# Ledger of designs, part 108: designed miniproteins, single chains

Each design is a single chain, and the fold is of that chain. pLDDT is the mean over its residues in the fold that is shown.

## One batch from the design tools (miniprotein)

Design m3998
Fold by ESMFold2-Fast:
Structure m3998 (fold): chain A 87 residues (1-87)
Amino acid sequence: SFEDFKADAVLMVNWLRSRTTDPELQALLEEAKKKIEEAKSIEEIVEILDEVVKELREKGAPPDLLAQAEAIREGVKRMGEAAKAAA
């Protein structure tokens, strides 16, 4: 369901937040989590994650954290495409 999809995206963002001790990056990821919780479509969640990757890059996030965020974005995007194909 869309609610399960949203819950999975929130869990992934919370996991990313646990991978950094930088308060600025933690705050960014907390805001992203709140946006995902308010999202009304798979497309909105993908857009939020695209913005997260962009902001992490602009704030100079460590390469490992950035790669993990990019992997989550790609995974969520693929899950969303699979869900649309099944409808």
Scores: mean pLDDT 83

Design m3999
Fold by ESMFold2-Fast:
Structure m3999 (fold): chain A 70 residues (1-70)
Amino acid sequence: MEEANKLIEKGREALKKGDYEKAATYFEQAAKLHPSAEIYRLLAEAYRQLGDTAKAVSYEIKARELEKAA
């Protein structure tokens, strides 16, 4: 749990700095450790900023499905 939270924090810092590729990498690692709607929404944001609309939409759907399952 702590490891995933540290990756989320690093990813958010990367987003703030405009390093969207690094942000996506941190959030992907966090999602592998602990998948959550929050992490998938952060991935969608990072990929949207990178211009990867297909991946952004894919992660948005994943976040929505987790919300629906809860």
Scores: mean pLDDT 83

Design m4000
Fold by ESMFold2-Fast:
Structure m4000 (fold): chain A 71 residues (1-71)
Amino acid sequence: ANAEEYNKKGEELYKEGKLLEAKKYYEKAIELNPNYYKAWYNLGLVLKKMGLDEEAEEYFKKAKELDPNFK
């Protein structure tokens, strides 16, 4: 599987409310492609849903730094 496939699986799990499983798949996506900004952003969304707002903001910041539209 590639980073996009792992990110897609994470999004499915996130919609199902399976936050810890979604987190694992987004982490796998980042491990395969550390520049895949969508996975960083989605991991931030998981952390925010878990009540980890400060941690979520750091991941959103990383996603914005990697997003071609913000460079």
Scores: mean pLDDT 84

